# Designed miniproteins, single chains, continued (3), part 56

Each design is a single chain, and the fold is of that chain. pLDDT is the mean over its residues in the fold that is shown.

## One batch from the design tools (miniprotein)

Design m9851
Fold by ESMFold2-Fast:
Structure m9851 (fold): chain A 155 residues (1-155)
Amino acid sequence: GAPDPAALARLRLPEGYDVNAKDEFGETPLHRAAAAGDVGLVRFLIEHGADVNAKDKWGFTPLHYAAMSTNPATAAEVVKTLIENGADVNAKLTGTFAGWTPLHLAARAGRLEVVKTLIENGADVTAKDQLGRTPLDIAREEGHEEVAKLLEEAL
């Protein structure tokens, strides 16, 4: 049979089942599940008390990782699940990517459905990074024409 989400979560944790355990990079199991677009594991971890707003050592939340997900087919569903469970849609990164929101990352990745889901859930389309760039500026720089059009319509 397919591995259950609890077995997958245990493989990602240090000794003892602590759903909020941080690795050497400050990442929790929820950060990794969100990055993978693993909807089943995301739901499992949240049900078991995962902090949906946990920050890694660079200030990335699970929602930032979901916006960058390597699995575009499930990324929007993960984003929606995190927001429905209290994720800060406008969380800002610190350090090298200071001011970057989940919407900046989704715009950079060209994730049309993720961008749409973030906007529908109150993402600040006017948010600026440390260089004064909005999500629209990033979408244009990356050549993501459909994302840029959606962001222009949301202004």
Scores: mean pLDDT 85

Design m9852
Fold by ESMFold2-Fast:
Structure m9852 (fold): chain A 151 residues (1-151)
Amino acid sequence: MIEIRPATLEDVPAIHRLEQLQGGRSAAPARSLAELEELVRRAAESDDLRVLVAVVDGRVVAHATLERVSDDTVRLSGLLVDGSVARKGVGRLLLEEIERLARELGARRLVLEVDASNTLAIGAYENAGFKLVGEYVGPDGRRYLLLEKEL
């Protein structure tokens, strides 16, 4: 069974493992355990921050972070899915739950950043109805795409 729920401090080692396995395909470097613990604590106390996990057979297999960045806009970051469950619909179900929660937060827009070389994630976001709204070169010299979806 696939379960999607808020992250707890017990999930932090599994989230950290997912970030390490992504091997620099994220727009951000992998967070330390202490940064992930602080993120999950802040998400438990905040109305504007959510950290989600997808669980399959008691194992965390995906995570995502949502952050309110304005009255009408939520930023999606750190959407990661374990390669062992890739193409099993986990990322789609996690995006559907992200969109539900963003509407409950009163957002009209979801925004995200993706590495322009991450063609798999780009195609998943385009299939979820995200559109390209901009691009930039990061301080690491990589090209990033800014994607937006109306809710």
Scores: mean pLDDT 95

Design m9853
Fold by ESMFold2-Fast:
Formats: sequence, C-alpha cells, structure tokens
Structure m9853 (fold): chain A 153 residues (1-153)
Amino acid sequence: SELGRALLQAAAAGDLERVKELLAQGADVNAADSFGTTPLHLAALAGHLEIVKILLEHGADVNAADTYGLTPLHLAARAGHLEIVKILLEHGADVNAKDKYGRTPLHLAAAAGHLEIVKILLEHGADPEAKDDKGLTPKDLALKHGHKEIAEL
C-alpha cells in the first residue's frame, strides 16, 4: 500500500514524526517490501532507537525474517546498535535465529567486532558453538576478521 511504502521510507530515514503520523493513519506496522523487509528491519539497521520503540509498541513482529532469513536482531547486531539489540531481546527476539547462510546474530556481531553486543547475546542464550553453512563458529569469524578479544571469550 502507499501508507506501507511511506512507513518503510520514514523508518529508513529516521523520520520519527512521519512514522507516528503514518501509524496513526492506519499504516500496517508489519508492511513488507518484495524482499520481506519491514519498517523494524530498516530502523534496526539504521540505528533509529526511538522508531524501533514506537514500532514495537504498535505490534511490529520482532522476529520478521526477510528473504535472506535476516531478522531485525541480525541487522542491529551486525551494525553495532547495542541499545537496539537490548530492546529487541527484551521484546522476545530469537537470539539463535539463522539467516539463509546458517548465521546467527552472534556470528554477525563477532565478524563485525562488536564485543559488548557479543557479550549481551551470550547472556541471552546465544549458542557460541553454532556453525554457519561453511562450518564456522562465531569465534572462527572473529578470528578471520582480526577480533582477537572476541575470539578469546
């Protein structure tokens, strides 16, 4: 719908007032594009914490998966948005969700070198022994990308 597309654009752009206006007009909080990307995916990737909060308050699916199996938690973890990772986990995000390549949020945080996100994911029951489709654990990806402190956890 036009409202759904406008909500996706506003969420990506960080336009909090436009997000609020569109939701008040009855925009579908779970609007998805042709790749299954939702407003929550875009806000989580871009680091728009207040938009993430408003979308979750309006019933956004915290575990929505795009066509690559990426959830909002995968995107926030990869991008290094610690406070968004925390709020997604508080709202029941699946800490062990696997993308199309068998990668969990822990794999993506470890590969990106986000030590504090790695710690919070482990505290919430992330599996450190999970293997991606190449047989690599989060520690293997940390080592491959030069993140020695994460590999030593």
Scores: mean pLDDT 95

Design m9854
Fold by ESMFold2-Fast:
Structure m9854 (fold): chain A 87 residues (1-87)
Amino acid sequence: AEKLFKQFDKDGDGVITAEELKAYLESLGLNPSDEEVEEIIKEYDKDGDGVIDLEEFKEMLSKGLKSKFYQTLMEGSVRLLEQAVLK
């Protein structure tokens, strides 16, 4: 969980912004809309500050087997694995 969080948190500030989440998903070959990224953040952003901290991220991963975020992350992981198999 923490290793994934660090991949999203490029600035090391301990939170994930909408921009960082979108950039990470694009690095996996996904093209999420700004609205989709904002909806993902809004589901887990309980403080309304527009960012996801490490605890909220861990809850997202543990509860979200059917959440849009988990599906998007899993689709990206599958594409990453397909690229790794060719290496």
Scores: mean pLDDT 64

Design m9855
Fold by ESMFold2-Fast:
Structure m9855 (fold): chain A 87 residues (1-87)
Amino acid sequence: MEEKKKEILLFLYENWEKIDKNKDGVISVRELGEFLYENFEELPEILRTVEGQELLVELLKEMDKDKDLAISKEELKAALEKLGIKV
């Protein structure tokens, strides 16, 4: 389970510039959903499964401390560091 969380969050971090289309340093749940839909065939296998998509939703809820349905790059870095990944 922890390895799957790491893979999902690292994928989001590595693709941040592609997801953050308006370049404001924050991604909305809408922007992320659009990115996943548009790039479905290019996603890692885990994000093409129902389990991986459900896990992504839970991770987004945990990172959304402001309850505004938007995730900052700093919140994503903090989530990765909590799982033992330095970025």
Scores: mean pLDDT 75

Design m9856
Fold by ESMFold2-Fast:
Structure m9856 (fold): chain A 96 residues (1-96)
Amino acid sequence: MEYLEKGKEYFKKGDYEKAIKAYEKALKESKDPEVIAEAYYELGKLYESLGDYEKAREYYEKAVEIGLKNLPLGHPVILESSLELGLYLLKEAVLG
């Protein structure tokens, strides 16, 4: 949880490199599937902000995978990651 919150703070400030390192620490040091899924979701949002849509999609897919495996179906990380994936599919279909 601590590294996840630090990552969110760095992301909000536009310090993307520090945010990535904090999220990677959350992924490596946490055994909590909720923290792991949320870290993947936040990495997806970060890479989307960098314009790396392929990397963002990959992380949203990982967030959904971990979430569906370990968390209740209605958990926010599953719903938010699924919505973001749907938006990518819509953007590709409409904008090319």
Scores: mean pLDDT 81

Design m9857
Fold by ESMFold2-Fast:
Structure m9857 (fold): chain A 73 residues (1-73)
Amino acid sequence: DEKYEELFKKFDLDGDGVITAEELKKYMREIEGKNLTDEQVQTTIKAYDKDGDGVIDFEEFKEMLKDLEKVSP
């Protein structure tokens, strides 16, 4: 949990408790080395955005990171 909280806080530059499309795009570029378009970022958000609010909250962010860790330990 602390590992995910530290990563979440690092990318939640505004401290609003959610990850926006721009923040997710930055994460994918800086950590995963993947350059996503805004449309691709929105598609990724939709995959994890269970609430339909267009952002990723902390719980959804943890699920995304767990999925990434499963394929790239």
Scores: mean pLDDT 71

Design m9858
Fold by ESMFold2-Fast:
Structure m9858 (fold): chain A 110 residues (1-110)
Amino acid sequence: PVELTQPPEVSAKEGGSVTIPATSSQPILPTSDVSWFQQKPGQPPQLLIVNNSKRAEGVDSRFSGSVSGNTAYLTISNLKKEDEAVYYAALHHPELGTIWGPGTKLTVLS
């Protein structure tokens, strides 16, 4: 089975930048793509990125996605306290369906 790994926690300074990796146990195929979701406590998950690098409608330009080799990356620039959340990668595999990462908790330091 294909699995995604993410660091359990990351922290960065307010106003700085952070990059969250999601690494696939198998190569990411050309026919696969990665989405990213933000989950805040008491709120529904919000879609941030689709098709590896395309921002979803209404998503702040501070959020960007990329893929290199077997790793997908979510980068958040100009960090704000409101960005504190759990971030989930989802790998959409043509044969296996959607494979979810375990999530990364982001803490924004003052």
Scores: mean pLDDT 88

Design m9859
Fold by ESMFold2-Fast:
Structure m9859 (fold): chain A 77 residues (1-77)
Amino acid sequence: MELSPREARILELLARRPLTAAELAEELGVSQSTVSRHLRRLEARGLVEKRKVGRRTLYVLSPAGSRVVEERLRAEA
């Protein structure tokens, strides 16, 4: 699968815990708008899912996204 470095980093962060777009923007040092664009692409590819918790939207890895992260960890080992 073709992942940009930013998209790969988003998946790695989400593998640790569910995060909001604002939390991802803070972790990556980029705008929330930039993160939201990448999240839309990852969601369209079935790699992340969004969950509404009150007024917040959390992003979580899908089963497919979890497999991608696992394969990357194996390749980097």
Scores: mean pLDDT 80

Design m9860
Fold by ESMFold2-Fast:
Formats: structure tokens, sequence, C-alpha cells
Structure m9860 (fold): chain A 97 residues (1-97)
């Protein structure tokens, strides 16, 4: 997979750019070279509003990167408690079942 402009916007917390890209038909579940979706990058960075936007756009809350990590796992590792709470409310699983 290739890094998309939506990956860059999600990592940067650029809410307006992410919204524009999604409105233009960007793949919300696109995977970069590490199997990460934009949701993984926004969650790791703690960008709460971008996480909310991506979930509203149909992001796979349980997507796994090449290391088997979900957005929830990355948010937990980074200590972003509000993002963790939002992902759990959106259906993020603690187990892979």
Amino acid sequence: GEETELHIAARAGDLERARELLAAGADVNARDSQGRTPLHLAARAGHLEVVELLLEAGADVNARDIYGRTPLMLAQEAGHEEVVALLREAGAEVLTT
C-alpha cells in the first residue's frame, strides 16, 4: 500500500484537509506500507476530531497493521485517553474476536 494524502492529513491533525479529501472520494480505509489506515495515524497522534471524522466516514475501527496493531492499541500506547474512549464507543474490540 502507498501513503495517501488522507494518511498525511490524519497524522497532522488537519481536520479541514481530511474533510475535503473524504468529500472528494478518498478511501477512508487505504493502507500504507505498514498496513496502517488513516485512523491508525490519527489515533496514535491523539487527533480526536480527525478520529471522529474518520469513524463517521466508515473507517474500520478494528483494522490491523502489519504488526497486528489496531487504532485502539496505538492510542492506548500513546496515552490518548479521550481517543481510547471514542474508539471503544465506536466498537473497538479488546480481543480479535
Scores: mean pLDDT 86

Design m9861
Fold by ESMFold2-Fast:
Structure m9861 (fold): chain A 65 residues (1-65)
Amino acid sequence: PTDAEIEATFRAFDLDGDGVITKEELLKVLGVANEARVEAILKRADKDGDGVIDFDEFRAYYSTV
């Protein structure tokens, strides 16, 4: 993926525009039926263990996929 694609996807998930993606924002975008996928994304992207995904964690996640 390109930086522009990563930034566009991050902004799509960052519903509050606060610069981080929460589990609740992921559930709102992907739907509650996809909670297992949301948890898998958080496990892979949330490398700091803070319960949110910042832009750097999101970029690192997408650059390895």
Scores: mean pLDDT 71

Design m9862
Fold by ESMFold2-Fast:
Structure m9862 (fold): chain A 76 residues (1-76)
Amino acid sequence: KLSKEEIEELKKLFKKFDKDGDGKLDAEEFKAFLKSLGFDYSDEEVEAMIKVADKDGDGKLDFEELLELLTGEKDL
């Protein structure tokens, strides 16, 4: 699992890319977030990741869904 410090850094980064301030990342914001972590995914790959992790069906990822997708864990 990620340390509390790593989770805190990811949370700061998440808020930086949350341009709409809705507490969620859309596909464009999520792609930019991943690129900042050194991952160059295509738009199709990003949309597929969102569909897998998106529990609300709104086409966006909240921070909890994002952590589950990146680590396979729900620990905040």
Scores: mean pLDDT 73

Design m9863
Fold by ESMFold2-Fast:
Structure m9863 (fold): chain A 79 residues (1-79)
Amino acid sequence: VEEAKNAFKSYDKDGDGVITAEELREVLESRGATPTDEQVLAMVDKDGDGYIDLDQFLAMYEAKTGVKLSEEEKAEIAK
């Protein structure tokens, strides 16, 4: 849980709760994943700005790393 929180905070320096597509890609690569631009765009298809909020980030992190996060753990990370 702390790893996900630290990763999010390292990319969300302003505390706006958003991460760019490139920043998300770097996080996943640092965890040993190799996401394609197509996979990232599939998550941010609507606005096209390449921004991902905390909730979307945690969902993708869980899907890509195989780490299962409970709602309690996600709430703790969001604090």
Scores: mean pLDDT 63

Design m9864
Fold by ESMFold2-Fast:
Parts: structure tokens; sequence; C-alpha cells
Structure m9864 (fold): chain A 67 residues (1-67)
């Protein structure tokens, strides 16, 4: 849960697109905006571009499958 806490800057239990981009960059992963949006859409049930804690876990599982 440490990664979620580090990037949940608003403290509302959600990570938005800029925060997620910063997280991936910190992991040495440089995804295009289109690739990042596609990954978010895979796990974001509401399509609002934000991830709660469970959606963030699913996102991490999905991105692990991609180099």
Amino acid sequence: DALFREFDRDGDGRIDLPELRAFLASQGRRLSDDELVALIAEVDADGDGTLDREEFRRFLATERARP
C-alpha cells in the first residue's frame, strides 16, 4: 500500500492520471499518454480516469504483464 499512499496526493483515496504517470516514471517506465489511458480504461469501471485502491492494484497487475 506504500505506493498508493505516496501518489494519493489529494488524500481522497484516488489516484488521477498525472499521479499515475508520475508513479510509472518513478519505476523507470515511460508510457505514452495513449498507452497510459488504455491501461486505465482496462481497470477503471467508471471511465473517469481515476483509480481507487482496488483499481490501482488491478492496474499494477495489468501493467506487470507489459514490459
Scores: mean pLDDT 66

Design m9865
Fold by ESMFold2-Fast:
Structure m9865 (fold): chain A 63 residues (1-63)
Amino acid sequence: KPGLLCVAAKDYTATTPDELSIKKGEKLLILEEIDENWVKAKSLSTGKTGIVPKSYIGACAPA
């Protein structure tokens, strides 16, 4: 399934079990857009999936 490969723009710490913690510069595969503020992503460094705020997502390219 084609997705977006993005770089995290900022550090984010998950506050709930469905959220994903990310570090600035981390490579993320965007799986789905959940709503206007959140995306479901997979961290390529940890292999974990979860939701992250769109405002924390930086540059993207087709995966």
Scores: mean pLDDT 80

Design m9866
Fold by ESMFold2-Fast:
Structure m9866 (fold): chain A 151 residues (1-151)
Amino acid sequence: KPILLLLGMDDAGKTTLAKIISNLTGYPLVTTNGTSEEDAVRIRKLVEKGYGIIDVGGVANPLAALKGIIEKTLMDENTDPLTRAKEWAATLNQLFEEYPNVKVIFLLNKIDLIDDETYEEIKKIFENNLPPNADWRLIKTSGITGEGLNE
């Protein structure tokens, strides 16, 4: 049973996709609007189970709780996808070190707003920063083009 992490831009339809997948699979769903203590506890419990869906509202990092509280001291006016991919890769590396048998599916939504070069750069960031024996996949999804919705 995998952990599904939804990564994408704000209003990317991640919550809609998360609810559909949760309903189809019966996997527990955690939806967050930030890095609150309650969100951190819910995420940790789901990670400890080794399966479920983590849906991030807005620009929050849902795995920040695994590395500690990221203080919201920087107004992040310009989080680019590559910077966020590096932060995610670092957090996922710690996740795989603590839970080596976890399966992670990363859904990169709104892929219609990202060029192929940016996607390949994101993919290389994960390939270079995650353990070589980690069970992970990166899936491109778009609610506009329908890409990835049949995978």
Scores: mean pLDDT 59

Design m9867
Fold by ESMFold2-Fast:
Structure m9867 (fold): chain A 65 residues (1-65)
Amino acid sequence: KTLILAEAVEDYEAKRPDELSLKKGEKVLVLENVDDTWALAKSLVTGETGLVPRSKLEELDIFYE
């Protein structure tokens, strides 16, 4: 299993119930890259999981489990 540590590069407001809202500087774990546009991520601040645009994330590190 591959996990990616990423950081929100800007604020993102969820537009649908399956999306994750993020604040700039918030750390997330990318659980899955769903497609070229969207990732399924877990906030390390709130513990919530949801879809977020990949363009709003900067990859910091990659972990193999």
Scores: mean pLDDT 80

Design m9868
Fold by ESMFold2-Fast:
Structure m9868 (fold): chain A 68 residues (1-68)
Amino acid sequence: TLQRVLAVLRFLSEGEEVSNEALRALLTSFGLGDVADAVIAAADVDGDGKISRAELEALIAQLEAQLA
């Protein structure tokens, strides 16, 4: 399932910015709704409801390090 989370995050990182709602919707669509809150909390550190590309890229790098 972590590889599916990474695929969703990489897809979103092609954009400029993503909302917490958009990330939750995509994770839920991939059957990852039960981990969506944890992923959002890890990405949206300042809690403003927006996730920057830099925040997404940092999270992707951390998760990739966990796998390899």
Scores: mean pLDDT 72

Design m9869
Fold by ESMFold2-Fast:
Structure m9869 (fold): chain A 89 residues (1-89)
Amino acid sequence: MLKAFKKLLASHSEAELKEAFKEADKDGNGYLSSKEFGTLARILGFPYELSDLELALLISEFDKDGDGRVSFEEFLAMVKAMKANGLAA
């Protein structure tokens, strides 16, 4: 499931990812929690639900400061790296 979600992220444009991030970020603080990442997946049309463990693993890949949250800049940088290295198809 986590690999499928990463492919979904890599298949979306920067504009689409920014829109989805903004919708998932309910308090407008510029960060996503693990629960809000689940909301992001739903907004992007991911057909499966990510487990709490998969969400935690995803956050740990982006969250370099260990606060359990991911900034938009961290998220976008990692997705750009996935697109460059992962080939989205």
Scores: mean pLDDT 73

Design m9870
Fold by ESMFold2-Fast:
Structure m9870 (fold): chain A 153 residues (1-153)
Amino acid sequence: MVEVRPATLADVDAILALNRERAERDPTVPVLSREEVTRIVEAAQRNPRLTVLVAVVDGRVVGYLVLADLGNGEALITALAVAREYRGRGIGRLLLREALRRARERGAKSVRLFVAEDNTAAIRLYESLGFEVVGVYENFLGGRNVLEMRLDL
């Protein structure tokens, strides 16, 4: 069964592994240190405007999402990852649905994200939840185009 819950300090090493696997495929993704992932998880426990979610299968963390509330009726998804062996199983959709539910409950009117234009699998996932392309950033970090996608809530 897939569970989606808030991250804890016990999830830091799994989130770090998922961040590294993400950064190996997308050089625009920062490689986080253990201390940075720890600070993000601790900040999410103390600050209601920051949310770190994990997806758990059979006691293993297999995906994570980071959502920031910008305090202006907007929220930003800054990270989404799913372990390679768990892709295609709807886990990224479960993480996004839970993030969008929490954004609405906090009075967000829209959610934004940024995605590399070549990341067709993530784009199709976002479109299938009603996200639309609202901007294109040409020649972003490392000469790649980045799409800004938005969903009104």
Scores: mean pLDDT 97

Design m9871
Fold by ESMFold2-Fast:
Structure m9871 (fold): chain A 122 residues (1-122)
Amino acid sequence: LGEELLEAARFGDLERVKELLEKGADVNAKDENGRTPLHLASMYGLPEIVELLLKNGADVNAKDKNGRTPLHLAAEYGRLEIVRLLLKNGADVNAKDNNGRTPLDLAREYGHEEIAKLLEEA
């Protein structure tokens, strides 16, 4: 269930995510890197999956093995809509990864100017 949910979240299979959650899959299941379905959906820019996971109790501030939250990954990968969704759902803008980097630091490092501006105003 957890491994199947991680795969469905990564590939944007919305109906499969719904089915697995209804069957009792852990919405906060972790892969080998400590990443949850919300980390993967945020990294791959899948807003419908992000909304569904958050509605089903996904931890918006879950940390992977590098100390990165879903907001860190959305900022790094330039996922502006996902950044907005995560902020609306209580994402911690000041969360630091294991290298002391915030989501804003990653947005700046990877050249995502609109995301950087949004995070500065948060």
Scores: mean pLDDT 91

Design m9872
Fold by ESMFold2-Fast:
Structure m9872 (fold): chain A 122 residues (1-122)
Amino acid sequence: LGEELLEASRFGDLERVKELLKQGADVNARDENGYTPLHLASMYGSLEIVKLLLENGADVNARDNNGYTPLHLAAMYGRLEHVKLLLENGADVNAKDNNGRTPLDLAKEYGHEEIAEILEKA
């Protein structure tokens, strides 16, 4: 169940995510890299899956093995609407990865100026 939820979140399979959550899959399951379903959805672009995971109790501030939160990954990958949704759901703008980088630092490093402006004001 948890491994299947991680896979469905990675590949953007919204219907499969819905089915797995109804079956009692752990919304905060972790893979070998420490990615949760919310990390994978924040990287790979399904806004509807991000919303569904948050509605089902996903930890918005979960840290992977590198200390990345979902907000770090959304900022790094230029996912503007995901950044907004994560912030609305209590994402910590000041969270630091294992190298001391915030989501703002990653947005600037990867050239996502609009995301950087949002994070500076949050």
Scores: mean pLDDT 89

Design m9873
Fold by ESMFold2-Fast:
Structure m9873 (fold): chain A 80 residues (1-80)
Amino acid sequence: HMEVTATPEQEAEAEELAKKLGLTPEQQEVLRNLLTLIDEFEKKYGDKELAELIRKGLITNSLPEEDEERLREFEEELEK
């Protein structure tokens, strides 16, 4: 039993983030998937700091330039 479906906790986090960011239902679904992938990335690679930067970027929609570069590297991996 290994599915990429979000847990109830991840769904609740995605809903709170969508509400804070003013996301549409379609964008909320994408955010849910991204949060699941970020959690899997953190578990697989153990990079908690990068995972937290990505989550923070999603909720604030703004990061310092140095943190944005770290986010961009992970986004490129997700797009592959």
Scores: mean pLDDT 61

Design m9874
Fold by ESMFold2-Fast:
Structure m9874 (fold): chain A 115 residues (1-115)
Amino acid sequence: LGIELLRAAENGDLEKVKELLEKGADVNAQDPVRGYTPLHRVAANSEVDEKTLEIMRLLVENGADINAQDTVYGYTPLHLAALQGNEEMIKLLLELGADPNAKDKYGRTPEDLKK
């Protein structure tokens, strides 16, 4: 279930995300390689549309940790959204309570990763 939720979030598959959450998938599941949660997968998506933003809201409504850190870099979802440069995702994450001052393992904030 957790790995399937990570894949559905990564693929922007809103219907599959809904199905997996209804089946009791762990909304804070982490992948075994990077420690990415479903929120990390959504925030790292290069294609952001209305479905992607709705998946982000749905995960947070179901108890996802908006400030979860990955195990490799200490990235929060907001760090990944900043790396992608997607303004709408950044705005949504801040609206949902993401910490703009969260630091990765190198002391970098999400703003430090924008180029």
Scores: mean pLDDT 85

Design m9875
Fold by ESMFold2-Fast:
Structure m9875 (fold): chain A 87 residues (1-87)
Amino acid sequence: DELGRTELHLLAEKGTDEDALKALKLIEEGADVNHKDKEGRTPLHIAAENGHIKMVMLLLKNGADENAKDNEGLTPADLAKKNGHKL
C-alpha cells in the first residue's frame, strides 16, 4: 500500500490464528519477515503494537529481528509498551 507495507504487515495487523497460518505460508514462499515499511516498521513492530502474541511468536521463530528500530527509534517491544501490551 502507500505506506510500503507487504502482505505480511497486513496479516500482522489483523493477528488472528488464520492470519498466522497465512503468514507462515508467505514466509515459506520467501517473504522477507524483516521488510520495513515507509515508517521503518517491520511486521513484528505491527504485531507487537497490536498485542498479537501468537503472531509475535511466529515471526520471532521465523527470523524476525526483535531489536529492529522504526524511524522513531522504537523497537517492537517499545511499541507494545506504548500501547499497553506486554510481550
Scores: mean pLDDT 84

Design m9876
Fold by ESMFold2-Fast:
Structure m9876 (fold): chain A 58 residues (1-58)
Amino acid sequence: GKVVRALYDVTATTPDELSLKKGELAEVLKELPGGLWEVKSEKGTGLVPARALEEVPA
């Protein structure tokens, strides 16, 4: 799937959200309305704002 990198530290504010540190990689599982993406990382699966993520080159 699409691989993304966190542009900055992201802190989960709800149980459905995933916390990421700046520079962590994740795979996009689903793009949701409202600018939230469901991603899978080594820490688990959850929602992250798409604007906090950068696509990594293939």
Scores: mean pLDDT 80

Design m9877
Fold by ESMFold2-Fast:
Structure m9877 (fold): chain A 59 residues (1-59)
Amino acid sequence: GKIYRALADYEAKSEWELSFKKGDLLEVLAELGDHYVVARNLSTGEVGIVPKKYLEEVK
């Protein structure tokens, strides 16, 4: 999928969300409407739901 960079630290608020650190690279696996994606954190290998507002596409 497309690679995105995390713009901020995020701590998962439920078991289906993904935690990440600012600067982590995330591979987007699916889009969940306009506000969320399913992504894999390439640093941890964990998969979960991420708010899109914390992500920037790597070009």
Scores: mean pLDDT 84

Design m9878
Fold by ESMFold2-Fast:
Structure m9878 (fold): chain A 59 residues (1-59)
Amino acid sequence: GPLTAVVTKDYTATQADELSLQKGERVEILGVDSQGHALARSLATGRQGLVPLAHLEIL
């Protein structure tokens, strides 16, 4: 199945390409960059954006 993660702490987007997420939300991981970010899709809203890997726990 798709790679999924849980948000472990709230993240507020600071750039236009980032995704704001609340603790406990589930996301699908679409990709990971070399700078410690994931391209994630919110399972609740379907919105996509970059999130620091430090805010996610891979399931």
Scores: mean pLDDT 84

Design m9879
Fold by ESMFold2-Fast:
Structure m9879 (fold): chain A 62 residues (1-62)
Amino acid sequence: GKEIARALYDYTAHSEDELSFKKGDILEILGVDPENPDRWLAKNLKTGKIGYIPKEYVEKIS
C-alpha cells in the first residue's frame, strides 16, 4: 500500500529538487534519498508535485 505522511510544519524548498508544503498537507512517501537519509522523496497529494523533503517535518500515518 501507499506510505502516507502528514506535514507537521510549513516547509519552503531551497533547491529545485525539494518540495514545498504546508502544515497538514498529506504526502506520499516514495523513497529515501540515498545521498542523505534525512531526506525522503515525497509527492504532495494536494498539488501532485514530487520532490525531496526533510523527514523530521512529517509524521507517518499509514
Scores: mean pLDDT 86

Design m9880
Fold by ESMFold2-Fast:
Order: structure tokens, then C-alpha cells, then sequence
Structure m9880 (fold): chain A 62 residues (1-62)
């Protein structure tokens, strides 16, 4: 199941697989990969990567 979510804070890129986001950026959550991380695509930049799920607020299930 996929979700639309919004970033609750600025998130800096910490690794090759992580996603950089600004507070208020919207993302498409593609997969809940475990360990508190979700694989998401930024709808602002088009980049994909892992983001801590605690920093995202789900807006809509798809």
C-alpha cells in the first residue's frame, strides 16, 4: 500500500540511500522497509531514498 506524506522537519542526506527533505515537502511512500525507515519519493525533487518514518505525517492512503 502506498501513501502520500509530508515532512515534519528538514532532513539532511546522511548516506547514499537516504532522502533529503525540507519541512513541508510532500512524498510518495513506496515501501515500509522496517527499522523505522520508509522508502519514499520526493514529489518536490523527484529523488528517492530512505527516510525515518517518525519525521513523516501520512496525509492519504492510495
Amino acid sequence: MKYIAVALKDIKKSSENSLELKKGDTVLVEEKVGGGFWKAKSLTTGETGLVPSEYLKVLKEL
Scores: mean pLDDT 81

Design m9881
Fold by ESMFold2-Fast:
Parts: sequence; structure tokens; C-alpha cells
Structure m9881 (fold): chain A 156 residues (1-156)
Amino acid sequence: SDRERLARQLVEDGKRAVLAGLQSTDVLDAMGQLMVGVGNIMTAVALADPSLAPLAEEAKRYAEEAGEHAAKWQRLRDEAARLEAEGGSEEEIERLREQARRYAEEALRYLDKTIELLRAVAAGLRRRPELAEHAEAVELAIEGLEQVRQRLREQL
């Protein structure tokens, strides 16, 4: 059916995005690719198994929050680095660095919640042998998120 064709396309697109994230040397590019990958895979899961749709939609929301907080972290780090290069106030630079650290900590919390939800989705899919390709895509996304989570922790 068109729904099965769309679900397969979303799994393929999502797996490509996760693999691009795993190959990225930049943590924000890796996060951006992984958020696209999680979004596509979770949409495919909801199409293939509507009973998992609530978990899939929640995982998408937490992934989006993780990406947004990581983007705020980078913006504040870049602003602090610019002010330091320009001979700006040490107090203002430290304030921006502390705000950046808080956004990184929130990004890590949302990544942990996303990984937890993806593990629940993968467990649901494993009960359905016909959805093995969807389960493999979710497990690949978990691997990608765990690697980016570790890389983000190493920068704090």
C-alpha cells in the first residue's frame, strides 16, 4: 500500500540521516542529522504500528527539545568566544559560559529521555517479526544518540 511504501521510505531516509550523524566530526551537525533520523524513523513506526504512536510522538518531541537546547548551547559558546577575542568583560563571558553549560545539561537530559523512549519502542517492535527493519532502524538511532550524548558530555 502507499502507507507501507511511505513507511519504508521514512525508515531508509531516517537510517541515512543517523549514519550521516555518526560520521559527522561536528557534534551539532551530528545532533541535527540524528534529530532528522529520529523524526523519520518514529513517523515510520507510528505508521507501521499505531499502538506505538504515543511513544514515537513523545520520542520525537524530546529529540526536538534536545536539538533546540544543543543549538542554544553552541550559540552561547560562540558568543562567549567572540567576546573573549574582542577583549570583552570577563563577568559577561563567564555568565554566557554558565548559561551555555545549563543548556548543554538540558540537552543531555532530553537525549537521555529520547534514548529511554526509543528503547521502549524497540522492545515493542521486537514482538512483531514483520517490523524487524523498523526495530533495526530504532536500534541504530539509539547507537547514534548514545555516541552524541558521550561527545556532548566530553565538551562540558
Scores: mean pLDDT 91

